# Designed miniproteins, single chains, part 14

Each design is a single chain, and the fold is of that chain. pLDDT is the mean over its residues in the fold that is shown.

## One batch from the design tools (miniprotein)

Design m459
Fold by ESMFold2-Fast:
Structure m459 (fold): chain A 86 residues (1-86)
Amino acid sequence: MSTTSVAEVDELQQRWLALMDRANVPQEIKERAQTFIDNLRKQLEKNPTNLDVQLQIGVLALALAMAELMKASREDLTRVVESLLS
């Protein structure tokens, strides 16, 4: 069955890092986001059908899409990332 793949999570991570870099988000926030996504990827690799992990990945993807549409500022992106990590 088609589930969210590790490759899709990796692409999502790269897009988040690129967006945060463009918006000049603090390095500490970028590192926390990267660690969070790395942990989600490892959990997905261990259990691909984990609905909680897939939901978290879905929220992360939606947040990225909204941030791109809104051309989110440094402040907006920092707030969104902190909210996702909490």
Scores: mean pLDDT 76

Design m460
Fold by ESMFold2-Fast:
Structure m460 (fold): chain A 60 residues (1-60)
Amino acid sequence: MLEARRRIEDRVADLINAGDYEGARELALREGERHGIPRSETERMFEEVRRLQEELRARA
């Protein structure tokens, strides 16, 4: 469960950094569902990763 979550977060971060926010959210929801992660948790994870990546980008 933890390893799957980390892999999803990494993929979501890659898409966000490429500017594909829609694809990143779709990927997170799809992969989360496959691993039995509740939608609410997957949505929160996506927003957290997006926020972190935007903050890192602003500081770079």
Scores: mean pLDDT 77

Design m461
Fold by ESMFold2-Fast:
Structure m461 (fold): chain A 65 residues (1-65)
Amino acid sequence: KKFIDKLDPEEQKILKEVIELAKKYYKSVAKKYDEKEIEELINLILENAFELGVSYEEILESIKE
């Protein structure tokens, strides 16, 4: 959460929307994943990508696929 709060408002909005889409997608497809599990995975990806210097565009593409 704190990490996302450091981004520009536009980037924050996009990331939150992508996270919501990812949750909806996995609920529809897998049915075995809780929203909390999906959110934890997304947060882990965000933190790792930040340290690796990966662009947010690449992160969003990875989540959406």
Scores: mean pLDDT 60

Design m462
Fold by ESMFold2-Fast:
Structure m462 (fold): chain A 58 residues (1-58)
Amino acid sequence: STDKAILESWLITLDSMKESGTVTDAQLEALLAAIKKTSSPAVSEEIEKRIQAILAER
């Protein structure tokens, strides 16, 4: 489905950002806010869970 493709694309982007080693909490929160404005709730909720998991590891 379209939502699944969008979600997978964003997860790849987040993985790429992690690999850079310079992503801040503020940048992750800004990205989540942008996704919530432009994506369906199903996509934004899954991205929120992933970002929260990343922040919990720090």
Scores: mean pLDDT 76

Design m463
Fold by ESMFold2-Fast:
Structure m463 (fold): chain A 82 residues (1-82)
Amino acid sequence: MSEREKTIEALRELAKKYPEFKEAAEELIKEAEKRDISASEAAQKLFEKGVSKARTDEEVEKAMEAAVELIKLAGEHARIVP
């Protein structure tokens, strides 16, 4: 499976688990169809979209959890920069 297809499938699965991020995931799927984006790039963009709409610290934490789950669904490990 191509990295693009893996990212798109991960975004679809994420939207099922986190309905609050469905719109952001759909936007990222459209971007992935036009341009090759990695699951890590998609996760970063998902987090940024979530944070921009967040009204509370809890919503920011949910955005982070969704981004990590996206990377896991794509079969990639979240990279922690030392």
Scores: mean pLDDT 75

Design m464
Fold by ESMFold2-Fast:
Structure m464 (fold): chain A 84 residues (1-84)
Amino acid sequence: MNEIRAMGEIAYRVEKAILEGGVEKARELLPEIKKFAKENGLSESLLKFGLILGAMGAYSKREPTREAILEGLREGKELAEEAL
């Protein structure tokens, strides 16, 4: 899997987790996401982008507002700090 595809897969997994069980569900999956990133040679920067994009995507789908997207950005940054 190339790095961009791996980043997209991480974004998808994070988005799905947040939509199904909130941000805590995504936190529970961080060890598996980190393992996936490492196994696919994903840089820390792309891992961070994947986590942020997934969180923003989830919040945007729940509430298609600027406020919700910014909340998703904040939560995604916190997930990235916990992952890195």
Scores: mean pLDDT 85

Design m465
Fold by ESMFold2-Fast:
Parts: C-alpha cells; structure tokens; sequence
Structure m465 (fold): chain A 78 residues (1-78)
C-alpha cells in the first residue's frame, strides 16, 4: 500500500516537473496562443505525460514525461 502510494506521488511529481519545463518551450513555439488555449492544451498534455511516465522504465520516466508533454501540448496548440 505505502509503496504504491509513494510510486503514484512520484509519477505525479515527474509529470508536474515535465509540465513546468515543457510548457515554457511550447509557449515559446506558439506565442500567439491565448491563455485559455494554453491552459486547455497543458491540461491535456499533463494526462499524456502521466501515461508516458507510468509506462517508461524508471530511469527514463522524466525524459518520457517531458517528451510526451511537449508533443501533446504542441499538437493541441496547432
């Protein structure tokens, strides 16, 4: 139980870190996007980052989350 909770907290933390890092790059690519468009895109991208982190090997989770967030955010901001 505790190990499962700690893992879930770690995955959420990894996804949040990915969101902070990749959202700045996505905003730079689409500077004309409205705050509403950015928020909606980033909420969707956070879900993709969580899924990618969960499915990645432990040593690749941060990279996978960051790449998935950036890809999903930029796709949504097109």
Amino acid sequence: NREEVDREVDLVGIAMKAAIEASNEAEKKYPDATNEQKLNAFIKALGAALVSAENAPDDQREKAAREAFYKAATEALK
Scores: mean pLDDT 78

Design m466
Fold by ESMFold2-Fast:
Structure m466 (fold): chain A 87 residues (1-87)
Amino acid sequence: MSEEEKALELLEEFREKLEKAKTKEEMQQVIDEFAKKMGELNLSDELEKIFLGLLTRVSDGIDRNESREKIVEIVEESIEKFKEALE
């Protein structure tokens, strides 16, 4: 499996886990695991930029007490950007 395919799988897993998270604490755990797993991949500069942007947006959303639904929306937008970058 390519690193790009692994990254896309991790993004989809991240979305699913956030959809199932019931508390802010569970969302934070999901983010921490996602960041660790993505950090183990050797991504291109373009993909790394999308990943870091996603982490910033999700962390900001949680700090602002945004709904779980809004946080999932942020992840979905980033998945689309990632897919576009893969061409």
Scores: mean pLDDT 81

Design m467
Fold by ESMFold2-Fast:
Structure m467 (fold): chain A 110 residues (1-110)
Amino acid sequence: DVEAERKKRAAENLKKISENLIKTVEEYRQLVEKNIKDPEVRKKVIDLLNKAIEYFKKALESAKKGDVEEAQKNLIKGSKYVNEATKLLEEAGYKDLAEQIRDAVAKAGA
C-alpha cells in the first residue's frame, strides 16, 4: 500500500523534525536566559519558547504514533509561539538574536 508507506515515511520525518525543533528551541531558550538582561522581556520570551517546546513535544508524541495530521497541527502551533517570541525580541531591540532563532528553526524543518 503506497499510501500507507507514504504516511509512515511522513511520520518518521515529522518525528525527526520535532526532535530537531525541541533541541534547537531549548538551546536558544538558554541563550535568551544568558543574553537578555531585561527580566520582563526575558520572562515573556522564555514563556513563549516553553510553550513552543510543549507543542513540539506533542508533535513528537503524535509522530511516534503515526498520527501525521495531529503532529503537523502541533508543529504549526509550536511555530506560532516561536514567531511570537522572535517578534517580541525584535521589538525589544534584539533583532540579531531573533533572526538567528528564525534561521535555526527554519533549518530544523519548521
Scores: mean pLDDT 89

Design m468
Fold by ESMFold2-Fast:
Structure m468 (fold): chain A 81 residues (1-81)
Amino acid sequence: SKQEELVEEAEKLAEESLARLEEAVAAGDLAGFRAILEETAKRMGEIFKEAEKEGLDMSPLNEILRRFQERVGELYRRYQA
């Protein structure tokens, strides 16, 4: 379904983005970390926009975004340490 397709796309984007953010943290690359977050926000925004346009249940996408934001916050705290 369209909902399953967008959920899978969002999950894949979150996982790929987290891997790239972890690499940026390991490299001490704050500029790269910020750039990845900006790119991810734009791409995730397009997924949300498509889901809203299709009248889909936003709950799965909101949960994916919430978990992503929690993990980003954890990575950022590790970078500050």
Scores: mean pLDDT 86

Design m469
Fold by ESMFold2-Fast:
Structure m469 (fold): chain A 59 residues (1-59)
Amino acid sequence: LPSQEQLERMFRLDLRYLDALLRGDYDTAYEYAKEMAKIMLESGASEEDAELVENSAKR
């Protein structure tokens, strides 16, 4: 279960991830997606859900 601090970190990463995608910077978007996926796994999300978030920057 994510803490409030983890949720705020996720929101900040999501905004930066979307900005990177909008700029066409897929490498930077992928790095943010990996950080988000890591927080999801630490918070008890499934590996499948985390991989889906991580891979959202690829295609």
Scores: mean pLDDT 74

Design m470
Fold by ESMFold2-Fast:
Structure m470 (fold): chain A 80 residues (1-80)
Amino acid sequence: SLTPEEIELAKELFERYKKRFDDIYEKYVNEQKLPKEEAIEAALGEVLRDLETEARRRNIPSIVYNKVKEELEKYAKEKL
């Protein structure tokens, strides 16, 4: 179970990377004309890579990192 502080951190990270996902997804669909499924996979791959880099740089607890990753994967799947 996450602490209140970890829940707040996870929410902030999720909102930021969710927005980043939406921006990348929109570029892939509208500018690169990728099929929806390919655009989702590409955007998710990029945001998860960026999230991992930030988590390492900031020493974010693994429980927070894993929660944000899970929520982003769920969000991307629901976009289908």
Scores: mean pLDDT 89

Design m471
Fold by ESMFold2-Fast:
Parts: sequence; structure tokens; C-alpha cells
Structure m471 (fold): chain A 103 residues (1-103)
Amino acid sequence: SMLEKIVEAFVNERYDEAHELMRELGENVSREEKAEILKEMIRRSGDLLKKRFPELSDEEVEILREAGLRAVELSLEGSKSPLEISEEVEALIAEKLAELAAA
């Protein structure tokens, strides 16, 4: 599928190819369909995150995945700017990491 091709490109660090595939996808799908595809990519990104940041625990990877899913949902809702979404997601990550460290 197109999703598998995009994920494979990102995992193999072929960013130009991945960006091209995402742009092609953008021409052919609705905002809602893009959101579902991005959520699936985020759900499958655990191994990539561990490859790039091998110091991350499974719990930290889950926090980052949940934050990514929240970013997609906020983007789809459309009430916040990209900067506002970025700030909210960064704050959420910081809060959840602090909770994990305190546990």
C-alpha cells in the first residue's frame, strides 16, 4: 500500500522519496483520510524511534506516539495553528515524561 511505501522509505532514511510519496498522497486523499494514514504511520514508528534514540524506554516511546496522535487530531480539528499544536504537544510530552520519572 502507499502507507507501507511511505513507512519503508522513512525507516530506510530515504526522506526525499518519503516526502514525494506523502505529497502524492496529499493530492489524492481527504484531510480525514490523511489523518488516519498519519496515525497509522505513528503507530508503526516505534522501531524507528528506538533505532534513532536507542536510549528511549518502551514507556517513553509510547508517550511520543500518543503525543504524535494528539498532534494529528488537533491538526484535523483545525482550531489551532501549527505553532500552537507544537507547543501543546511539547508540553504534553514534558508532563508525561515527568510523571514517568516520578513513578
Scores: mean pLDDT 77

Design m472
Fold by ESMFold2-Fast:
Structure m472 (fold): chain A 86 residues (1-86)
Amino acid sequence: NEAERKYEEQEIKLRQEMLAKIDEFRKALSSDELYEQVAIELAIRMEYELEKMKASPEKQKEFDRLIETEIKNIEELLAKDKMNKE
């Protein structure tokens, strides 16, 4: 139905916005290794957020924990980059 199609369009847009953020990090981060790790974590977080939208209430709490873990991983990678900069 149209509501499902709108959700799918929103998913695509959200993924595109995350890919744009990944590209920004590619240019900003001090190393290709840190960039690659941040890109992977952002992609994983995005998939968890999308799955959470379709999940049962019981599973939503599990996805919240997974998303929180990915956020922490990204923050740690960004902190390492800051320490490694001139």
Scores: mean pLDDT 77

Design m473
Fold by ESMFold2-Fast:
Structure m473 (fold): chain A 130 residues (1-130)
Amino acid sequence: SPLSSRIARAKKLISQNKALLEKILPQFIAELKPILDELVANGVISPALVEATITLIVGTVIEGVNKQLEPLQVAKLVKEVLEELGVPSKYYPHFRNLVLGLYVGLVRRRNGKSVPESLGNEVMGGLILS
């Protein structure tokens, strides 16, 4: 299926970029997990799709960073993935903030800089104030 092909591509991208992800991915997953747990509790996604959802989001962000896409373009691509998965639009702002945080954190790591302590809050502040 198109979804299975996309998951396989995302897994490959994550594997190829492990060194870039190692310091930021655990924090991203920790901040994302409460949102995913709510989506499971509300029957929006099955428990079996949680790992695939994380994989698709991370893979989309990595591909965007590698292609040097603008952060908001990457956020739009993740929104399209969430729409295909049937995620309600009320959750998109929470995903958008974390996706922008992951994008900025990965760009900072590529440039030898530290990752933010909070992915959801620091990125939104930077985009509004910068």
Scores: mean pLDDT 79

Design m474
Fold by ESMFold2-Fast:
Structure m474 (fold): chain A 77 residues (1-77)
Amino acid sequence: AAARAEGDRHYQRGLEALKAGNYDEAVKHFERAVEAYRAAGDPRLPQALANLGRAYWLKGDEEKADEYFAEAERLVG
């Protein structure tokens, strides 16, 4: 589906931004990936949430990082 394909593109761009140290850009792309995967019921949602949490952690936003890590863990447990 188009939403899933868009999610995949944003997820990949988020990973590239994260590797480059562009944490604000990584957050933006991972948020778009999470939205797309959540709407599609995609099993990759927990992985996208975990990477969104990682991006927030690297930005120094521990509170938001913990929130997204907890959501990701709840979905795979």
Scores: mean pLDDT 85

Design m475
Fold by ESMFold2-Fast:
Parts: structure tokens; C-alpha cells; sequence
Structure m475 (fold): chain A 76 residues (1-76)
């Protein structure tokens, strides 16, 4: 389970880094945010806990925020 949690953290962090790229379209940013959220869900399932590890949850949240910012800019 610790191995799966570490992989989920790495996946979420990678998705976050990519989502924060300035050149991404809103659709690409949303896709990366979904990957980060998927990693958070996998970490929860692997641990049997109701919440993912804080580091995975934080990375996923930041990826979602980056995607929302891109969508907001595109809507303006």
C-alpha cells in the first residue's frame, strides 16, 4: 500500500507540474487535473482510508485550481 501511495503522489505531482504550464489549453489543463484527482482516489483505495495522504490531496487540489484558472481566463 505504501508503494501505491508513493506512486499516486508522484502521478499527482507530475500532473500538477504539467497543469501549471502557461501554454496549456483549458481542455489540456482539465485533463491533467482529472489525472491528479484519479491519483488521489487510487491512493485512498490503496490505503483503505476515507482521505488520501495530505501530499497527494494537496497536489490534486492545486492541479484542479490551475485548471479552473485556465478555464476562467478562457471564459473572459
Amino acid sequence: SEEAERRALEEAEEALRAAETEELSPAQAVGLALRAVGAEVEAMLASGAEEAPPEVREAAQRAVEAALAKMDEAAA
Scores: mean pLDDT 73

Design m476
Fold by ESMFold2-Fast:
Order: sequence, then structure tokens, then C-alpha cells
Structure m476 (fold): chain A 90 residues (1-90)
Amino acid sequence: SLIEEIRKKVEAVLEAFQSRAPVDEIRALLNELLETLKKVLSDKEIERMQKIIDEFLAAVEAGDWEKAREKLKELLFRVFQAITLLEVEK
């Protein structure tokens, strides 16, 4: 299912972040997540998520793991809300 694809991509991003993978690897995983989300979310919501992703990646590149964690939490809350809405609107 699309929801399971989104969950697996979120898990991949979390695993890469926890293992302190190279920023380019984390960026690639986030881009894959966004491409999947584009199938179900509005352009405005994708734009909002892209902004959070850009801020997250900037924090990772700066070694600001506290800010990176905060931005990742913001992104995950929005993804969770989107998944919840998809389950209800079936």
C-alpha cells in the first residue's frame, strides 16, 4: 500500500539520521519520501515539507544535531498527519 511505502521511507530516513549517514544519502532518502508524498499531498503541503527538509539538511551539514532532530520531528508530525488523513478519507 502507499501508506506502507511512506512508512518504509520514513524508517529509512530515521535509520540514516540515527547512524549519522552522509548528508547526500539522507537527502536522497528524503527526496524519495517527497516523491511518494507528491502522489497524495497538495503542492502547498509539499512546498511546506520541502522547506522543513531544507532546514533539516542545513542543520545536519552544520553538525547541529539538536536543530536537525527538531526539524525531523516537525517533518514526521506532518507526514503522520497526512497518513492519518489518508486512512480516514478512504
Scores: mean pLDDT 84

Design m477
Fold by ESMFold2-Fast:
Structure m477 (fold): chain A 65 residues (1-65)
Amino acid sequence: MKTIETYIIYRAPTAEEGIAQVKEDAERIKKLLNASEVKIEIVDVRYDPERGEYIIEAKITITLP
């Protein structure tokens, strides 16, 4: 088995919207790679007052067959 780990940063008007985008992208990756497992960890959620946006940092772990 091979495991791929990546970190993704999203910017969104709301934390809920950003977290939803992370989950959607992980499901797409799972289908594209025919992965046995995709694990999502939300590492950090913070607000950027300068831009009025939420910053979502996520760790995605992909396990291939």
Scores: mean pLDDT 82

Design m478
Fold by ESMFold2-Fast:
Structure m478 (fold): chain A 95 residues (1-95)
Amino acid sequence: SLEEIRKQAREAEPEVERAKEEGFDPAQRNWLNAISLAMKGREAQSEEEMREILEELMEILIKGDLEKLKKILEGLNKILNEKYNATVSLEELLA
């Protein structure tokens, strides 16, 4: 799943720029923004950076494609566990 997230993340930047100009629907834009945030999470070097990314991802999750965003959150949690020995569940974020 993490390699899939990384692949989607590498493709996200041109897709996000396209969405700004082509007028994709709100769900598609939120999905692309979530992938863009996952790119930052992949390279985050502190717990504070990861927490900020997860908070931003939560705002997108409420308005976007939940299935896609859950998969992205799983990838981010893998990084959190490996780097900081921590995880955050969707249930905890929705509390």
Scores: mean pLDDT 54

Design m479
Fold by ESMFold2-Fast:
Structure m479 (fold): chain A 85 residues (1-85)
Amino acid sequence: MSPIDQLIQQLSNSKTVEEAKQVLQELVDYIEENEVSLDQLIRAYLTVQEWLGTLSPEEQKELEPYVSRLMEAMIRKMTELQAKL
């Protein structure tokens, strides 16, 4: 299993908002610092969106800045990959 897939599993298994914040930050750091494929980014994006749909509105609000940072990192990385084509 790739490190990004492991982090996505950790996110789905998080028990607290604090644990989710930590994993979201680790995902951002991994995506920014490592080579990731477009397929890995798309799968991670879809899994994060599905996970967000399971959260309460209060949890979504608390996690919004962390999720936004992750989405921005993913979009930036996808743009970089497309620019190399």
Scores: mean pLDDT 81

Design m480
Fold by ESMFold2-Fast:
Structure m480 (fold): chain A 66 residues (1-66)
Amino acid sequence: MMTAAELAHRFQSGELSPEEAARALFALPEDERNKAIAMLDASAETKQALAAAKDEEEARALLSTL
């Protein structure tokens, strides 16, 4: 299983597409998901929106703006 830190790093480095990152994010337990979101280089508003995302598609759309 991908860790929160690994997900954040791979997404920020361009190794993960927004779709892949969204899928990986929702595969994480809730606590690790929140850690991954906190580690992203994003605004507080974007992080709140990601934490509130209901599904992978909503998360993918938000991640594609980063």
Scores: mean pLDDT 81

Design m481
Fold by ESMFold2-Fast:
Structure m481 (fold): chain A 100 residues (1-100)
Amino acid sequence: TPEEREEAGELLSRVSQLATEAAKRLYDRGEISEEEREELTRLVDEAQDAYENEDWEGAIETARRLEELLRRMRARSTDEEDRRLLEEAIRLLREAIETL
């Protein structure tokens, strides 16, 4: 429904905010590479672009790749707060995928 699509968009926006915040902190601690941080930015942008263009299949595919990256980042994080932010981002991203 249109309401489910709007909800998915809100979830993707929140995932972007949480993932970007965590990635900056992980990068500053040397826990992720510059290449991984650039990959995160690219996947976030691709997911948002697909969503805005009503390319639901493309949005789901990109979101699944983003989930894999977030799980790798979570595994490398030594900070409990950053692990919590990444876990929340993964949960919301999975909810967005199920809603699309």
Scores: mean pLDDT 85

Design m482
Fold by ESMFold2-Fast:
Structure m482 (fold): chain A 64 residues (1-64)
Amino acid sequence: MPSSSQIFAEAVQLTNELDSKTAAELLKDFTNTAAKLQLTVPSDDALAKALAELKKKVQQIKEK
């Protein structure tokens, strides 16, 4: 789906500036969070919430 593909592309782009291990862990957390949220909310909302959480984590890492 275009929206899902766009959100995944943005998640990958956000982690591209981090080290490979940190990027892999954050992307794994993102996909796990999205999958869990999809059980209770529509997929688009789940992906948007997971992406917002990823953005916060990336910001925290860049500030350290």
Scores: mean pLDDT 75

Design m483
Fold by ESMFold2-Fast:
Structure m483 (fold): chain A 118 residues (1-118)
Amino acid sequence: SMAERIARAQALVERHFREFGRALGLPEEDIEAILAIARGEEVPGMEERFQALADAYERMLAGEEVELSEEERKLLEALLFLGRARAKAAELLGQGASEEEMEAALERLREEALRRIE
């Protein structure tokens, strides 16, 4: 029962992430590579891109002005959204939320994230 709930939550997160990535104009290959790494799979070449974005984000959190390319900014926003969506799904699973409540919460997160990207 719990394993099935976790699997459904993961499927919802992945669906909203794919919709978000496509709305950003990310290549389908990048969207699927990010999800593969999130599942614990090895994707050649993505580790370097992820590390560079993680370093940039750390500098931004430290209050530094960081210039990112449009592609780098889209990738960073996609990674931040995936992290937030996974955290929200885990929170709602812990609260015993329904699939409908989780769907609505993830949709709201996606809408909010898209509004921040101009």
Scores: mean pLDDT 84

Design m484
Fold by ESMFold2-Fast:
Structure m484 (fold): chain A 106 residues (1-106)
Amino acid sequence: MVGEAARKAGEAAAEAARAASESNPEQTVEASGAGAAAAGSGAMAEIMEKRGLKKGAADSARGAAYGARSAAEVAKKSGGKKAEEAGEKAEKAGEEALKAGEEAGK
């Protein structure tokens, strides 16, 4: 569950980054950086969970959550309804990944 939540946060962050770039091309670098960081952490959480590394999976899920939050902020600042909606989804997915990471870290 931790890996799945973290992966979803990474995917939502990538969508938010793309929508932000489409709404405001000047934010492409910042948006892409946040999306890539979230996606990488999400993938790592999944790998760590499959290997039974509970603490590593929790740490990676928190990384994915923070990256998704950053991507959401960039998307909301970019303007446009599509970017705002993608940002809200990334924020929600990030919160779910954070909660899953906290549960796994126990």
Scores: mean pLDDT 82

Design m485
Fold by ESMFold2-Fast:
Structure m485 (fold): chain A 108 residues (1-108)
Amino acid sequence: DILKDLADAAENLGKKYFAEGKYDQAARWYEIAADLYALLNTPEGFAKAAESYMNAAKAYFQSGDLDKAIEYAKRAVEAAEEAYRIDPSNKPVLDQAKKLLEELEKAK
């Protein structure tokens, strides 16, 4: 699936830039990965989208953009809720996304 391959490539670019401390670039690539994973319209795609949105939120937090970190943590919860609705085995990713959002909102 070309969408999955493109999403995996974008996620890997996000990880590369995050490791280099280039957090704004990392966040953008994680966002692209998440959007592409969500387009798969599968529970696995939504779970991967949630993980990538959580990574974008963490990257924005590291760059000092708390408002964007919260925005992307909310998107992670939405994607994880959809994954969980379709397949309840995705409860762990939903719990992780909700915890990240709670922690970021407390930092505001």
Scores: mean pLDDT 92

Design m486
Fold by ESMFold2-Fast:
Structure m486 (fold): chain A 76 residues (1-76)
Amino acid sequence: MLPDITKLSDKGQEKLADLALKTLDEIAKENPELREKAEQLKKEIEKAREENDKELLQKAYKEVLKLQKEVALKKH
């Protein structure tokens, strides 16, 4: 079952945002060429939190997961 981010409580969304920011920071450190994408996604997550826009947060998180998969494929 895919967890639907929009179904999370405000606290759950805060935890998810923190986790995503941590993941993006690690990707940026290990993959300098992806640093620009990671920084853009960090700003989108921060904006989603400021505006309490759970749909924007969900879209940003999906992009984080795609970037994480891209990194996994690159190391292969």
Scores: mean pLDDT 75

Design m487
Fold by ESMFold2-Fast:
Structure m487 (fold): chain A 83 residues (1-83)
Amino acid sequence: SAADYVDKAVEYAAGKKITPVEFSQGGLWAALALSLKDQLTREQVERLIAAVRKMIEQVRLTHGVDAVERAFEELYAKHGIEP
């Protein structure tokens, strides 16, 4: 469900296990949750946004903005998701 995708994204954000691959996996769960945002409560959307922001900041500090953007582009292409 959409809520399960939010929980998966939050799980990745909560840990310090943020490699580009792990960020890509967390980003996939976030993208799937956002694609179903009409099924999410305002509170769940806010939690999802906070999780995504935390993941982006952690990867940005470690790998830079280019790595973050590339990871999302590769992830979306690989899984057939249009961002």
Scores: mean pLDDT 68

Design m488
Fold by ESMFold2-Fast:
Structure m488 (fold): chain A 119 residues (1-119)
Amino acid sequence: SRQQRINETYGKIVRGEPVETSEIIELIRELYEAGDLASLLLLVETLKKLNLINDEVLSELARLLGVSKSAVRRFVETGRASAALVERVLGEPAPEMSVAELVSRILMKRAEEIREALE
């Protein structure tokens, strides 16, 4: 299952176990396809901390997020999402912000969608 593959690869990464670049790319794709952009952004921060971000990973993130490779590289290096990246992720115009603030806004938007669905 998708969730099983996500859990297995993510578990290896957070435990510091060896992972292939192809496994990282597949995890990124699975999270994107699941619409879990908050987990995807947190994964990017984890991969950065563990020095697992290479050119292939940057290229795939740029392709999936619909931004330039240089924009993804800047995001990874600074922990700050450009206005263009924020707009792509949130689906609405917004200023440049930290990864932490962007993740918070994704989670708040998701909580509001769940609340509205229960009414």
Scores: mean pLDDT 82

Design m489
Fold by ESMFold2-Fast:
Structure m489 (fold): chain A 70 residues (1-70)
Amino acid sequence: SKKLKEIEQLAKEAKEYVDKGDYETALEKIAQMYKLLQSITDPEEKAEAQKILNETLDYFHDKLQEELAK
C-alpha cells in the first residue's frame, strides 16, 4: 500500500539522518512513521509497519549508544 511504502521510505531517511548524526531529524521521521501506522486499517500492513518501526527504533538506539560511547 501507499502508506506502507511511505513508512519504508521514512525508515530509510531516519537511518540516513542517524548516520549523519542528525538525531533530531531522525526522530521527526520516526514520529511521522508512528502517525502513518495509526492510520493503517489493514491488520497485515499494520503488523509490517510495526516491524519496520521497531527495526528503525533499534537502529536509532544502537547508533546513539555508539556515539555516546565515543
Scores: mean pLDDT 86

Design m490
Fold by ESMFold2-Fast:
Structure m490 (fold): chain A 79 residues (1-79)
Amino acid sequence: MEEQRKLAAERLEKNLTEFAKKNGLSKEVIEEAQKFAKALAAGDGKAAGEHAMKLLNLTPDEYQDEIVNIISESISQAG
């Protein structure tokens, strides 16, 4: 279970960071994506939720659905 969470977190960080860089999103989006992944790997649901919300708030509306899909896909593969 812990190993699966770490793999999901690594996938989440990689996918979100690559997406942000490819689409010219702010450095703050990348930083919150990294913090979200770290919290997820640690099993800290509260911190993960806080950083996920900050990430979405920093993301332009046109990319929000894509970010949500990346998060959903990365997490769903952890089960």
Scores: mean pLDDT 80

Design m491
Fold by ESMFold2-Fast:
Structure m491 (fold): chain A 81 residues (1-81)
Amino acid sequence: MERYEERIKLAEKEGNKQLAADFYVGLALEYARQGKADEAIKWLEKALEISPDHPMAERVKKAIEALKAGKFDEAVKALAS
């Protein structure tokens, strides 16, 4: 978890918004695996905000919907294609 935040800071410093969004998705996936829906949703929404045209944007949106419904396994599956 701590490692993701450190990598996000490095990616933002380098101006790589897509890479930063990738790390936000990874952090959210870790929270989803821990059953922390609110935290997972927060980081997924941040990933979409930073990189709305991200290749995973459709899967991220599906994961947010699944998390809001309490379907952690469906959210993990949507992100881990």
Scores: mean pLDDT 76

Design m492
Fold by ESMFold2-Fast:
Structure m492 (fold): chain A 86 residues (1-86)
Amino acid sequence: STSELQARFAELYAQLTPEQQAQLEAVLREIQAIIDEGIAAGLSAEEIKAKVTEFANRAMAQMSPLMREVLELMLQLVLAGIDRYA
C-alpha cells in the first residue's frame, strides 16, 4: 500500500509545473516543521497527525484539483510515516 501510494505520488508529481512543485515543497517543509515541533513538545502521534491534517486541509483550499490530489497522497504517506515512528 505505501509502495503503491509512493508510485502514484511520483507519477502525479511529475505532471506538475516547477512552480507547482515548489509550492508543494514549501507545504511539505511546513508539515515537517509541525512534526518536528510536535515531537519536541512531547505530543502523541494522534495529536501530531491532527495538526498536520488541519494544516494540509487549509493549504488544499487554495490549490488546483491536481495539486490537491498530490497533496492528499503526500498527506497519506506522511500520516503513515508518523504511525510507523509512534
Scores: mean pLDDT 84

